# Designed miniproteins, single chains, continued (5), part 51

Each design is a single chain, and the fold is of that chain. pLDDT is the mean over its residues in the fold that is shown.

## One batch from the design tools (miniprotein)

Design m17863
Fold by ESMFold2-Fast:
Structure m17863 (fold): chain A 61 residues (1-61)
Amino acid sequence: MVGKIAEVVEDVTAVGAELVTLKKGDKVKVLKEYSDGNVLAQSLKTGAVGLIGADKLKELK
């Protein structure tokens, strides 16, 4: 999923160095995947970067 666009499936706050509030239907770019099931994602709406569970994202095919 790295480098792909994914859709947020529910309203969440992604946390890391920054707080990123994402709403259902928002598009994010996946920057990195972690072995614990989290991903580092960048909001296409705001440009903010945060950690979010991979289960909160649906890859757009």
Scores: mean pLDDT 72

Design m17864
Fold by ESMFold2-Fast:
Structure m17864 (fold): chain A 99 residues (1-99)
Amino acid sequence: MEKKLEEIAVVLDRLKAWAVEEAKAAGVDPAVIADLAARIDAIKAKMKAEKLSPEEVKELMAEATLEFAADPRASPEAKAIAEKLEARLLLELNRIEAS
């Protein structure tokens, strides 16, 4: 169980780093980028504390990406990044579930 939580934590850190850099490059509001990063960090902390399943983490991340895309300060570019983030997360979590 701990090994899967560690793998998910690494995936969340990698996806956060990717999303932050893509959002910066696209000119997304720094406050919106900071909110996304904080939400991902909160999901990682909750996952470790409550030993969440990959499916539960996927649901929380889907909510975080939807909030990022729906933020009134978000550019159209933020929506495209959110869609790519969800696709990457789904692929990575499905891989961990298969292991």
Scores: mean pLDDT 81

Design m17865
Fold by ESMFold2-Fast:
Formats: sequence, C-alpha cells, structure tokens
Structure m17865 (fold): chain A 57 residues (1-57)
Amino acid sequence: DKEKVLEEAEKRKEEVQKILDASDMGALRELAEEVRRELNSKLSVDSVMFALVQAAL
C-alpha cells in the first residue's frame, strides 16, 4: 500500500512541483484524494499529500 503510493508520487513529481510553485494547496489535496482513490489506499489523504510533496522535493 505505502509502496504503491510512493511509486505514484514519483510518477507525479512534475505535476506536484507545478502545484507547489503555484502554492495551490487545494489542488494538492485534490490530487492526493485522486491518488488515494485510484490506489484504493488505506493511508489518510494527509499521508498521501506528504508523500507527494516529499517525492517532488
């Protein structure tokens, strides 16, 4: 579960970087909810958001 989220975060690194550059926290949350839903992940939305940001940095 966590490994799949980290792989998806790496694939979306450029997309997340653009969101961070725009300081669009709403878009980041929406992306995290989408990733969580696509992967049927048991992680919280906040945990997915953290993984996305960490992969982009």
Scores: mean pLDDT 80

Design m17866
Fold by ESMFold2-Fast:
Structure m17866 (fold): chain A 65 residues (1-65)
Amino acid sequence: SELEKKAEELAKEIKEAMKNVVDVKVEGGTIHVTYKESSVGDDLLLVGFEVEAELLGIKLEVTKV
């Protein structure tokens, strides 16, 4: 579906931009991101991706380990 394509593209952007990402999974319209140690810069970048996901109608679920 179009939503799944948008989710896959956003997942690629997240993976390329966030160096400390452990895993990125796409399930339909949901992106699951797992990342380790975060800096203030990484947290700000993540806020940007959360806004982009909301505008695209994609659910972004983030787990810090």
Scores: mean pLDDT 79

Design m17867
Fold by ESMFold2-Fast:
Structure m17867 (fold): chain A 106 residues (1-106)
Amino acid sequence: MIEEVAEKLLEALKDLPPGRAGQVIADSPEAEEMARKLAEKLPEGGRLILTRVDEDAAIGAATYLDPETGEPRNVVAYAVGPGASDTARRIAAEADKLEVEPLPPP
């Protein structure tokens, strides 16, 4: 599951120039190893989160400044297998509906 999320994030980040993420958050040794590899694909100062929701579900998110435009970008990936809990499936569905309002400029 973690590997599937990492592959989805790598595919989404493949067009970015290689860099080094400023923050990496992972909740397991396997996620930590994959997160380090993904961090190399993020521009400097980017944030990466890679976590397991249950035995058959994982989520990942990468937030970074687009090197071409300077605008904040967010990429989210989910992997949900046949053994995933109803809770994991609901989290994925609700995340798709959650509008995160950007913080108003200072």
Scores: mean pLDDT 67

Design m17868
Fold by ESMFold2-Fast:
Structure m17868 (fold): chain A 73 residues (1-73)
Amino acid sequence: AAAREEALRRVVKFAKEIMDAASQGNKEEAEKILEEGRAWLDKAVAEGRISPAFADALKAALEQVYQDALAQT
């Protein structure tokens, strides 16, 4: 479905932005992008576009990207 594809594309974009911010030592910006990604996924669930389980999996993936990026900086 188009909504799942959009969510995957958006999460990949957030993940890249988190990694880029963290690689530059900008932990505060990386955290802000993580929060924006979570908020976007929560809104998509509230609008019925994706399932809560799918959103939770994507939020967990973004959290892992954030933690891994910080560990490498």
Scores: mean pLDDT 84

Design m17869
Fold by ESMFold2-Fast:
Structure m17869 (fold): chain A 72 residues (1-72)
Amino acid sequence: ATPAEEIAADEARAAEELARRSAASERAAELVARGRAAGLAPPAQLMLLDEVDAGREEEVLRALAEVEAWRA
């Protein structure tokens, strides 16, 4: 596959996982919505959820706030 096809496949897989996790958790849905509004692609949004699950929620919220400020 081409690199573009691999990126598209990764985005599709991430989008499906994001939909599943958002349906299971209002907190996950909120983080996904913030990441999307900040212009993050689905794999990056999924990474935010993984980092929160790993106990790095403060770092995730700080990074989102910085991205939101840069796009304001």
Scores: mean pLDDT 77

Design m17871
Fold by ESMFold2-Fast:
Structure m17871 (fold): chain A 98 residues (1-98)
Amino acid sequence: KELLISLGKYYVENLSEEEIELMRKAVEAYEKGDLESAREYLFKLGGLSEEEIKEFLEKLKNKEFSEQEQVSLDVAFDLLIAEAKFILDAIEEYEKAK
């Protein structure tokens, strides 16, 4: 509990406002079932260009990845969303403890 508050403080001090906002938007889109928007926000958070994001999303839409690559990507996105949720929860616990 106290560790989560300390981690939330660390994230607020070390993450940009833009990174936190992208994490929030990715999580909100994911929870609404808008997987395309969630993935776009995660790619922006990862520093991909608009051209790279567009190309990757078109490949996902057209099923141009192998079955193994698609499963790996789905797992990676789920893990990134889980990490974003953890970071946001830690930030919220820190903010509530003030």
Scores: mean pLDDT 79

Design m17872
Fold by ESMFold2-Fast:
Structure m17872 (fold): chain A 72 residues (1-72)
Amino acid sequence: AKEDLEKAKEALRKGDYEKAVSYAQNAIEKSTDPRLKGEAYLLLSVAYRKMGDNEKAEEAYQKALDYYAQAA
């Protein structure tokens, strides 16, 4: 989970947005930690925005906020 999150961050930094989506989704699936899921959804939102998918970006962003609220 944490390893997939770090790979998603590196993929975003390199402009590999499809890989960033894949790694962020893997982090979400493997984790039960709301903070890690929130961060993974935030990365997913950024990747979708960079790819021009504004609708999926907004959906992922709302999920990130929900998980951060759960972690508080």
Scores: mean pLDDT 83

Design m17873
Fold by ESMFold2-Fast:
Structure m17873 (fold): chain A 94 residues (1-94)
Amino acid sequence: MTEEEKKARELLMEAARRVQDLIDKGLSPEEALEGLRRIAREVVAKLKEMGLTPEQRDRVLAGLEQLARYAAEKFGLSQEEVDRLIAEVRAELA
């Protein structure tokens, strides 16, 4: 595993912890969606700095998508809202 892969994994682990914190707070769906957008923006900004390969970026994006869908189930977010968030993340990494 490369150093970049290790840092990407650490970013996903931190994002997962922050998502769990949102769930534990019992936020409204609207507050949860804004929290998820904030987490996604911060992760994307860091990933852009890391110079990952396309394959490495795809794995991180898959992890973020799984986290977003997990949080959506917990907060009762619509599939449309989750898909929009994922599309925004993918666009920023293109």
Scores: mean pLDDT 78

Design m17874
Fold by ESMFold2-Fast:
Structure m17874 (fold): chain A 79 residues (1-79)
Amino acid sequence: MKVEVERHPDGTVTVRVEDEGIKAEVTIDLNVKISKEDAIRVAEAGATYLGLSKEARDAIIAVVESLPVAGPVTIRKLE
């Protein structure tokens, strides 16, 4: 598994995950505030939908939990 985290000057955070041939990108928009509970729920649901391992899901959740504030989470499969 490979995880890369990039913080953008526009206030978004991108997490790229490569897990058993699945490439996924998680975008967190820190300009819009939501609860960490809601952000974690969306991230977990999206990772599960894409078939990511528990290790990959836990890594994504850890990134969301590490942020000072949470924002809307979008997760997508990369080709």
Scores: mean pLDDT 80

Design m17875
Fold by ESMFold2-Fast:
Structure m17875 (fold): chain A 66 residues (1-66)
Amino acid sequence: GREEALREAARRLAEASGAPEELAEAVLRAQLDAGSDAETAAEGVAEALGVPLEVAREAVERVLAA
């Protein structure tokens, strides 16, 4: 479901950024909850965690598809 997808995406973002999983989850959740489109959410995640845009976009798309 969506929560499992969000946890998996947060784990991957944490691995890519070196940030704690809890921080990656909080950033991802906040960007999705802002009601922005997927691309804007991905840009926000990439900037906040310092990960490549491609990694952030994959994480956002994975949660939205679930």
Scores: mean pLDDT 83

Design m17876
Fold by ESMFold2-Fast:
Structure m17876 (fold): chain A 74 residues (1-74)
Amino acid sequence: SPLEQAKKYLDEGRKALKEGNYEKAIEYFQKAVELAKDDPQLQAEAYSLIATAYRKMGDKEKAIEWKKKALELS
């Protein structure tokens, strides 16, 4: 199902985060969001993880913007 695929992309994104591959992690999390259109909780989780990736990259501005997106869905 699309939801199962979205969860797999979240797992791949988390793995990329642990490896320090922040851009790759963001790509996986964005794919998860696209597949989880009917799951705002999963979208919020993915947005929070994108914000974490930007924070770890030192992009505070983008980290704040993606955190705002996550909060709007929570």
Scores: mean pLDDT 88

Design m17877
Fold by ESMFold2-Fast:
Structure m17877 (fold): chain A 56 residues (1-56)
Amino acid sequence: SDALREQMNRALNAGDVEGLAEIGREAKERGDLSLHRTAVRALELMGHTEVAEELR
């Protein structure tokens, strides 16, 4: 969804870990594997490895 991708871009720019995790869960539930993978990778790169593993 374009709206969900826009939300992810805003969360990424803000460094919003909670927002990234929420968007990643929504993407996973919707079957948007590309967006889910982006959220997981962003959390890993930000050093939030435990959150990324739970989301994976």
Scores: mean pLDDT 83

Design m17878
Fold by ESMFold2-Fast:
Structure m17878 (fold): chain A 75 residues (1-75)
Amino acid sequence: KVEELARGIEVGIAETKRVNNLTFAKDVATAVSSMLRSIGLDQLADKIDEAREKATSVEEVLEALEKVLEEVKKL
Protein backbone atom coordinates (compact mmCIF):
# COMPACT_ATOMS: atom_id res chain seq x y z
CA LYS A 1 0.00 0.00 0.00
CA VAL A 2 1.23 3.53 -0.82
CA GLU A 3 0.44 4.71 2.75
CA GLU A 4 2.73 2.00 4.19
CA LEU A 5 5.52 2.99 1.78
CA ALA A 6 5.15 6.68 2.74
CA ARG A 7 5.37 5.74 6.46
CA GLY A 8 8.50 3.67 5.78
CA ILE A 9 10.17 6.56 3.98
CA GLU A 10 9.18 9.00 6.79
CA VAL A 11 10.72 6.67 9.40
CA GLY A 12 13.85 6.30 7.23
CA ILE A 13 14.18 10.10 6.99
CA ALA A 14 13.75 10.50 10.77
CA GLU A 15 16.37 7.79 11.51
CA THR A 16 18.79 9.30 8.95
CA LYS A 17 18.50 12.68 10.73
CA ARG A 18 18.97 11.03 14.16
CA VAL A 19 22.00 8.89 13.18
CA ASN A 20 23.56 11.67 11.02
CA ASN A 21 25.95 9.32 9.19
CA LEU A 22 26.53 9.23 5.40
CA THR A 23 26.93 5.43 5.16
CA PHE A 24 23.68 4.94 7.11
CA ALA A 25 21.92 7.54 4.94
CA LYS A 26 23.01 5.73 1.75
CA ASP A 27 21.82 2.39 3.22
CA VAL A 28 18.40 3.96 3.91
CA ALA A 29 18.29 5.29 0.32
CA THR A 30 19.13 1.78 -0.95
CA ALA A 31 16.27 0.28 1.11
CA VAL A 32 13.82 2.95 -0.12
CA SER A 33 14.89 2.34 -3.74
CA SER A 34 14.27 -1.42 -3.32
CA MET A 35 10.81 -0.79 -1.83
CA LEU A 36 9.91 1.59 -4.70
CA ARG A 37 10.98 -1.00 -7.31
CA SER A 38 9.00 -3.76 -5.54
CA ILE A 39 5.75 -1.83 -6.22
CA GLY A 40 6.64 -0.71 -9.77
CA LEU A 41 7.80 2.87 -9.03
CA ASP A 42 11.05 2.36 -10.97
CA GLN A 43 11.37 6.02 -12.07
CA LEU A 44 11.35 7.24 -8.44
CA ALA A 45 13.79 4.45 -7.51
CA ASP A 46 16.15 5.61 -10.30
CA LYS A 47 16.06 9.17 -8.89
CA ILE A 48 16.99 7.99 -5.38
CA ASP A 49 19.76 5.70 -6.73
CA GLU A 50 21.32 8.57 -8.72
CA ALA A 51 21.16 10.91 -5.70
CA ARG A 52 22.65 8.20 -3.43
CA GLU A 53 25.60 7.60 -5.82
CA LYS A 54 26.36 11.35 -6.14
CA ALA A 55 25.78 12.28 -2.47
CA THR A 56 28.78 13.53 -0.48
CA SER A 57 26.75 14.57 2.59
CA VAL A 58 23.80 13.36 4.71
CA GLU A 59 21.90 16.51 3.70
CA GLU A 60 22.04 15.58 -0.02
CA VAL A 61 20.59 12.11 0.72
CA LEU A 62 17.86 13.67 2.91
CA GLU A 63 16.90 16.11 0.11
CA ALA A 64 16.44 13.19 -2.31
CA LEU A 65 14.45 11.12 0.23
CA GLU A 66 12.16 14.08 1.04
CA LYS A 67 11.48 14.78 -2.67
CA VAL A 68 10.61 11.12 -3.31
CA LEU A 69 8.35 11.12 -0.21
CA GLU A 70 6.46 14.16 -1.60
CA GLU A 71 5.94 12.34 -4.93
CA VAL A 72 4.78 9.12 -3.19
CA LYS A 73 2.26 11.09 -1.07
CA LYS A 74 0.74 12.54 -4.28
CA LEU A 75 -0.07 9.02 -5.58
Scores: mean pLDDT 85

Design m17879
Fold by ESMFold2-Fast:
Structure m17879 (fold): chain A 73 residues (1-73)
Amino acid sequence: MAKEVAEGLYKAAEEARKAAEKYPEIKETLLKAAEVFEKSGENVLKDPSKVEEALKKYGEQLKTIGEAAKKLE
């Protein structure tokens, strides 16, 4: 369970870094999100009780990416 959440967060970090190569206009936002996802995954692996906090931070980063993407329209 905690391992799956951490693997999902590491995957999200990798995808965010790849997206930063494709969308240079929001590259900074995507790279910051990747950092948060990677750190959250590491924290969950060390302490499974941090899953709730990790998911909250994940949602916050997705909202920030969405807001940045809206500015491109």
Scores: mean pLDDT 82

Design m17880
Fold by ESMFold2-Fast:
Structure m17880 (fold): chain A 61 residues (1-61)
Amino acid sequence: SSAEEAAGERGRASLERLAARLGLSPKELVEMIKNLDDELVERAREAGLDDLADSLETQRK
């Protein structure tokens, strides 16, 4: 449906922007989020996204 397409495009754009900040492709970012990879936490801290890094670390507990 058009609503699903609009939501998908909006999510994709946000994902692309975040991935670019972390030096990742959108596909890599999604996979790392699903796996709660240590590398994602490190990249987030390097990018100055400490709030994101802290959130990822707390989700692992």
Scores: mean pLDDT 72

Design m17881
Fold by ESMFold2-Fast:
Structure m17881 (fold): chain A 55 residues (1-55)
Amino acid sequence: LDLLDKASRIAAEVVQRGLPPEEVERETIERLLKAGMPEDFARSVARVAARAAAA
């Protein structure tokens, strides 16, 4: 499924910016929604990205 690969790339780019986890979650949701992904899916990916930023 191409959606997961695209979402993972967007999330990785946001994580690489060095923002706080809360900002990573917010920015990831906004970018995924702009890319046309469903809100529930975008929120799930954003939570994973925020955890990666916190680690």
Scores: mean pLDDT 80

Design m17882
Fold by ESMFold2-Fast:
Structure m17882 (fold): chain A 81 residues (1-81)
Amino acid sequence: GKEAYLAGKYEEAIKEYKKELEKDPDNAVALARLAMALAELGKVEEAIEYADKALELDPESIEGTLARMRAAIEKLAKKRA
């Protein structure tokens, strides 16, 4: 999960986080990390959805906030191209 994300293996990270969520759908950390990996791949709308779910479960999550900001920045960059 996190190790794959840090290594730039975003597709692998997404697969690992989705497996974690199959076992624990309310894992706010896994939702936030999944959102960050999706944002890095440009899947902005899906990234926003997962980041918002993470923040619903843990509103004070630094990882959730960072995931939401990353997705918003990526969306803004595409819209202004």
Scores: mean pLDDT 75

Design m17883
Fold by ESMFold2-Fast:
Structure m17883 (fold): chain A 93 residues (1-93)
Amino acid sequence: SREDVLRSIALRLRAIGLLLEIDRMLKKLDENPDLPLEELEEMKKEAEKILEEAKEILEEAEKLGDELVKKLAEEVIKKAEELLEKIDKLIEE
């Protein structure tokens, strides 16, 4: 339906936005191993929010049968989990 097409477009834009944001955060962490604790804690909170939003997008993509959005959401989830693991390792010193 046209409604489903509009929902798919909205989900694709959201998923792409989250993917770009998580990639920026991963790059920042890789390039700056000595980030202050406060900034690591802020990145952790943001990564947790991105993870939850990506899970919601994945669920909605499965309902719509949008395989592209599903793949994008799964990539965001994988990268957000990777970022969280890296941050936790740095915080645990």
Scores: mean pLDDT 87

Design m17884
Fold by ESMFold2-Fast:
Structure m17884 (fold): chain A 99 residues (1-99)
Amino acid sequence: AVLDLPPELRAAWQAAADEFIEGLKKILEKANVPKEWIDKFVERLRDAVARGDLAALQEIVREILNHPNLTPEQKEEILRLLSDFARRLGAEYERRLAA
């Protein structure tokens, strides 16, 4: 799904997504995932974020979770990052609806 957000909410979406991507990158680096693979998926994630395409973002994360170098603990950390990202988006929406 494509996010059709006002510019202010789009900025919050970009900031939250950037933190998610940076956290994900660190987990993949600790898992000794090749830099070439990480760079490829980070660029795909950045493209999905720039398009506001939440469905594409979720699909890319699902592909990442299938990487053989990831331990169950590292997969849980990635899912926590995704949950934190979603929570931050929910909090931003609630804040603007309350204002």
Scores: mean pLDDT 76

Design m17885
Fold by ESMFold2-Fast:
Structure m17885 (fold): chain A 120 residues (1-120)
Amino acid sequence: MKVVVVRILLTFEKDADGNLVVTSVKIEEEEIEDAPEWALRPSAFLADVEENGQVVGRAVVLRGPAEDRETLLKAAKDIANKMLGARGLEEVARIFLEIARKYGLVDDATAEVQLAALER
């Protein structure tokens, strides 16, 4: 079964006050030919980007069946457009969860629980 993974790569820089700010955004696509059936369920999550064992950035990862590629790319573009200038991981998580919920990539209950946790 074919699955598409869309990664929205986020580069962070510290401002003069030490706050993390998203300074660049890049979208990457991958197709997985031999994906298991569980991977056909649409999902959205935040992942660490590591190089030589060091965290160099973060990625919003969107995954779904290959037939949903257009929807995943539309969601990724909406996320990317709102990510530039986002301040801190809480704002990053809020932006991607709201858009992922809008596109049906996370259920309403999961999105509400995760968003509520960010407000504390």
Scores: mean pLDDT 75

Design m17886
Fold by ESMFold2-Fast:
Structure m17886 (fold): chain A 58 residues (1-58)
Amino acid sequence: KPREELERAARELVESFKAGDVAATQRAIDRLRELAEKYGFSREEVQQAVIRAAKEAL
């Protein structure tokens, strides 16, 4: 499901960034871009998913 994939990729980005895993962070960024292009998510929607994942990680 597109929204669930976006939210999962956003969580992976936050988790890899917190862990200092540069390679995993780059893969998560690429996945978010791919999902946005494939499913038509706006920059705002992607940003909101990342913000939500970051808040959940606090």
Scores: mean pLDDT 83

Design m17887
Fold by ESMFold2-Fast:
Structure m17887 (fold): chain A 75 residues (1-75)
Amino acid sequence: MNPQVIKEQELEKASLEDLDPKYHAIILQAFEEFKPKNREEADKVTQYLVLRLNVPQELAQTVEGVLLHLARQQA
């Protein structure tokens, strides 16, 4: 394992189950609407969820990881 990328690999392990069920529908809807393909696009969708849909900033990294995981499953 490369210690410098552990944080990003941990984000990629994030699943919807790591989040409160109340956020699942909002995250899945945003994924279908924006269809992020990479980390930069997933980060933009995450910021939209935080700023417009009241997802806590503390969950931003987990949300980004979930969006990236979903994008890879769709590829």
Scores: mean pLDDT 72

Design m17888
Fold by ESMFold2-Fast:
Structure m17888 (fold): chain A 85 residues (1-85)
Amino acid sequence: AAARAEILRILGLLAASFRGLGLDEEAAKVEAVRREAEENDWSVEEIVARLQEIIATLDFSNPLQLRAAILAQAAIREMKAVAAA
């Protein structure tokens, strides 16, 4: 329960960070992952797979999208650490 709440919080912060970078479309995709994870009781592995799909759509030659990819990878590491605790 506590770990799940923290994972959903991390996803919310990631979406907010994407909006801060002006990546509203990508932020909406992260918000959709958070909603689906909550509604469908997704495992951390499922959440990570969905975030990796979003990262794969990012243009790494664009500095803001590269920054978003770095933030998403950091969020993935944090969620895995929370799930392992």
Scores: mean pLDDT 87

Design m17889
Fold by ESMFold2-Fast:
Structure m17889 (fold): chain A 71 residues (1-71)
Amino acid sequence: SHVKEAEEALKKGDIESAKEHVLKAAELAQRGELDPEEIRKITEIMVKLGLLSEEEAERSAEELTRLRAAA
């Protein structure tokens, strides 16, 4: 999955690959296709990549989880 591929790329220091997989996973999250745990992992990776602050990540994860519940 894109979530797992992003985690592996980040662990290897492949920042560009990690960003690409994170963006693909974020698209799936916006469509309600990710589990809450996957959403949490993606937002955590985005914080580590400097794409989100911790506060923004927590807010985004809550909103995406609500969208999934409403769908």
Scores: mean pLDDT 76

Design m17890
Fold by ESMFold2-Fast:
Structure m17890 (fold): chain A 67 residues (1-67)
Amino acid sequence: MSEEELQREIDVALALIKVAIAKLLASKGDYEEAVELLEEALRIAREADPENEELIKEIEELLKEAK
């Protein structure tokens, strides 16, 4: 595994963690914090793994629901 590949995996993992926390925040009504985390996750996902359409779509749908 190269440094570039490792960084990509770390970034994707961070995006997934942010999505999970955002879902929890949204479930308790903290929509402002959820939106911030989802926007960060979407940026990271698009930069690190743009071919992961499933993840990107999930984040976009969650953003639409939280706004």
Scores: mean pLDDT 81

Design m17891
Fold by ESMFold2-Fast:
Structure m17891 (fold): chain A 65 residues (1-65)
Amino acid sequence: SEEEIIRRLQEEFGFSEELARLIVEMVKAGKTEREIAEELQKLDPSLSRTKALLAYQLAKRELAK
């Protein structure tokens, strides 16, 4: 479920609920990993691109099930 993906993004990567929901919505909207990483870094400049990439991959994989 989307709520489980949101919880995993929070627990495994330390995202807030708001950022985790935003990641899921951007993946559902067909945004690329680059676009998602850029949007996340605007909201949290300390966020690594690697962390954004791994979060994108998790959300995309789980939503495709």
Scores: mean pLDDT 82

Design m17892
Fold by ESMFold2-Fast:
Structure m17892 (fold): chain A 67 residues (1-67)
Amino acid sequence: MKISDEEVELAFADMLYGLAKNAIKQGKVDEAKELIDLLRKLAETSKSPEVRARIKQAVEDLEKELK
């Protein structure tokens, strides 16, 4: 089985999303902001439209929980 770069990026994005959501629930706002920044950087470096769309949705959901 060949794991694509896109699949690796999506798995990493899902991990960061979960960590950020958990940080928000624990009131760790600074940690959540750092994780959201990492998600944005991953989207900027990704060549995949699907990865970028997934990360954009994750960032929007997390930012709504912070406000």
Scores: mean pLDDT 80

Design m17893
Fold by ESMFold2-Fast:
Structure m17893 (fold): chain A 74 residues (1-74)
Amino acid sequence: NQAEYDKLIDELLKKGWITEEQREELKKNPGESAARLAAEAARQHNVDGAIPAETLALIHQLGKLQGLADEIAA
């Protein structure tokens, strides 16, 4: 469970989709940080109604992290 969460964060960092600072934030405040990053990515890149495929993939992965964080917190 926690190991799956950490693995996904490390994969996102390895792909360059998040920064080392965001990795630390996600590990310290899992659910809140994942939701915030997903909302911010969607907002910042939803210019003229278009969101890049890489940003959509990131939002999808952050949604998975949010689900795992909720499971860990329960």
Scores: mean pLDDT 71

Design m17894
Fold by ESMFold2-Fast:
Structure m17894 (fold): chain A 66 residues (1-66)
Amino acid sequence: DTFIEQIKEAKVSREEIRDILKIIVDRLKELGANKEALESVLEVAKYVGEEEIVKEIEKLLEEYEK
């Protein structure tokens, strides 16, 4: 929720939020992030309404459940 709070406080544009989320997701993929980190970013992406990013994170989470 801290990241959602930062987005609200900073009044960041939707395009900027999308770019930031894409960078975070790409970095998490490279680092082999844990499930909890992916779930946290997923909640932010859902809150912002970035459907493409939500789908990408959900696909990554499915790999943890195989």
Scores: mean pLDDT 72

Design m17895
Fold by ESMFold2-Fast:
Structure m17895 (fold): chain A 63 residues (1-63)
Amino acid sequence: SQLEAEAEVTLHLMNAVIYEKAGDYEKAIEEYEKALQLAREHGLPDSVIEALEKRLEEVKKKL
């Protein structure tokens, strides 16, 4: 369901933020990519997908 997908995306985003705060940018990128993949697969709004893409691009710049 879409609600289930939204919950999974949120969990991966929380993990990504934890890793990013810890300075583990490689793990943060993995979690943001998982969130983005799930958002795309489950047809979440374009605004959500765009926000995830921008966040992922910004964290990649920190490597």
Scores: mean pLDDT 84

Design m17896
Fold by ESMFold2-Fast:
Structure m17896 (fold): chain A 75 residues (1-75)
Amino acid sequence: AKKAIELAKKAWEAYLAGDKEKAEELGTKALEELEKIKDEKEREKAIEEIKKYAAKLAAEATKDPEKSAFFAALA
């Protein structure tokens, strides 16, 4: 569970840094780690944590209208 969250956070950080290729690679790895979680409740908690992190980054990106709209769609 923690590995999926860690990879997803790194994917979002790479996306904000403008490294789209690295963001897609790390995002794919995060999804693979989420699929390895057999407990649905544990998987749901991991997804919720990822969404909370994305929402936090969206709040920091509110100065960019295009990025703000993109992140708001994921909250």
Scores: mean pLDDT 69

Design m17897
Fold by ESMFold2-Fast:
Structure m17897 (fold): chain A 76 residues (1-76)
Amino acid sequence: SKEEARERAIEHIEKAIEALDAGDREAAIEHLRKAAEDYPEIESILSRIIEQIEAGADPGIVKSFLAMVRGILKSE
C-alpha cells in the first residue's frame, strides 16, 4: 500500500541519516536508492541528494535536506 511504501521510505531515509553520522557514505547512498524504489514520488529529490553525497558535500547539509524530505513524507 502507499502507507506501507511511505513507512519503508521514511525508515530508509532514517537509516541513511544514521549512516552519514557514522561516516558511511556508501550505506547512506544504498538506503536512499531503496527509499526512491519504495516511494518513486521522491526519486528526483533523492537522486540530487545522492549526487551531493557522491560529490563530497558536507554531511550536515545533506542531513538537513533528508530531514526536510522526511518531514514532507510525515505530513502526508
Scores: mean pLDDT 86

Design m17898
Fold by ESMFold2-Fast:
Structure m17898 (fold): chain A 70 residues (1-70)
Amino acid sequence: NAEELLKKARELMNKGDEYSEQGKFDEAAKYYREAAELLDSIKDKATQEEAMLDVAARLNAVGAEIEKEL
């Protein structure tokens, strides 16, 4: 079921991207964290590696924006 989990994680990342584009970085971070948690449940490390790096980059980006607003 790695394919289904990967697809769902990508959908969550897309939702996070939508909120990030709206300046809703806290909401974006929530979706990215949900995607990361889902990816962590994938047993095939090779399958999750690229998506995990993608979500980590997104979390770093929204974290920087949140700090900028402080």
Scores: mean pLDDT 80

Design m17899
Fold by ESMFold2-Fast:
Structure m17899 (fold): chain A 55 residues (1-55)
Amino acid sequence: MSPAVRLLLDLARAEGLSPEEAAASLERNLKKTTNPEDAANLREAIAAFRAEAAA
């Protein structure tokens, strides 16, 4: 996992979001992003939160 993805996970946890809430929030941000690198980082963070929610 890249440092950027880890930072996204840490920020969402600091906000007190559940894994499901964090994934939903990041999916909304993914729809707004035009930067392919940011989009890739958001997709990895979404996948990580969805895996955490499923566990």
Scores: mean pLDDT 78

Design m17900
Fold by ESMFold2-Fast:
Structure m17900 (fold): chain A 60 residues (1-60)
Amino acid sequence: SVEEVVRLAREAVEAAKAGDFDKARTLMQKAGTVLNQLPDEQRGPALRALGEAAEALSKL
């Protein structure tokens, strides 16, 4: 679901802020897998959440 992608992306950013970059990477991979399983109509919001998390991670 979109909510699952948003949750995983948020947890990835939180893990990275805590210094756990291995966990952050694993959570981002899991979010990407869930996103790839979504219907096309739900991919837009999920892609936005994942993109925002990736941007936040790149600034750490």
Scores: mean pLDDT 81

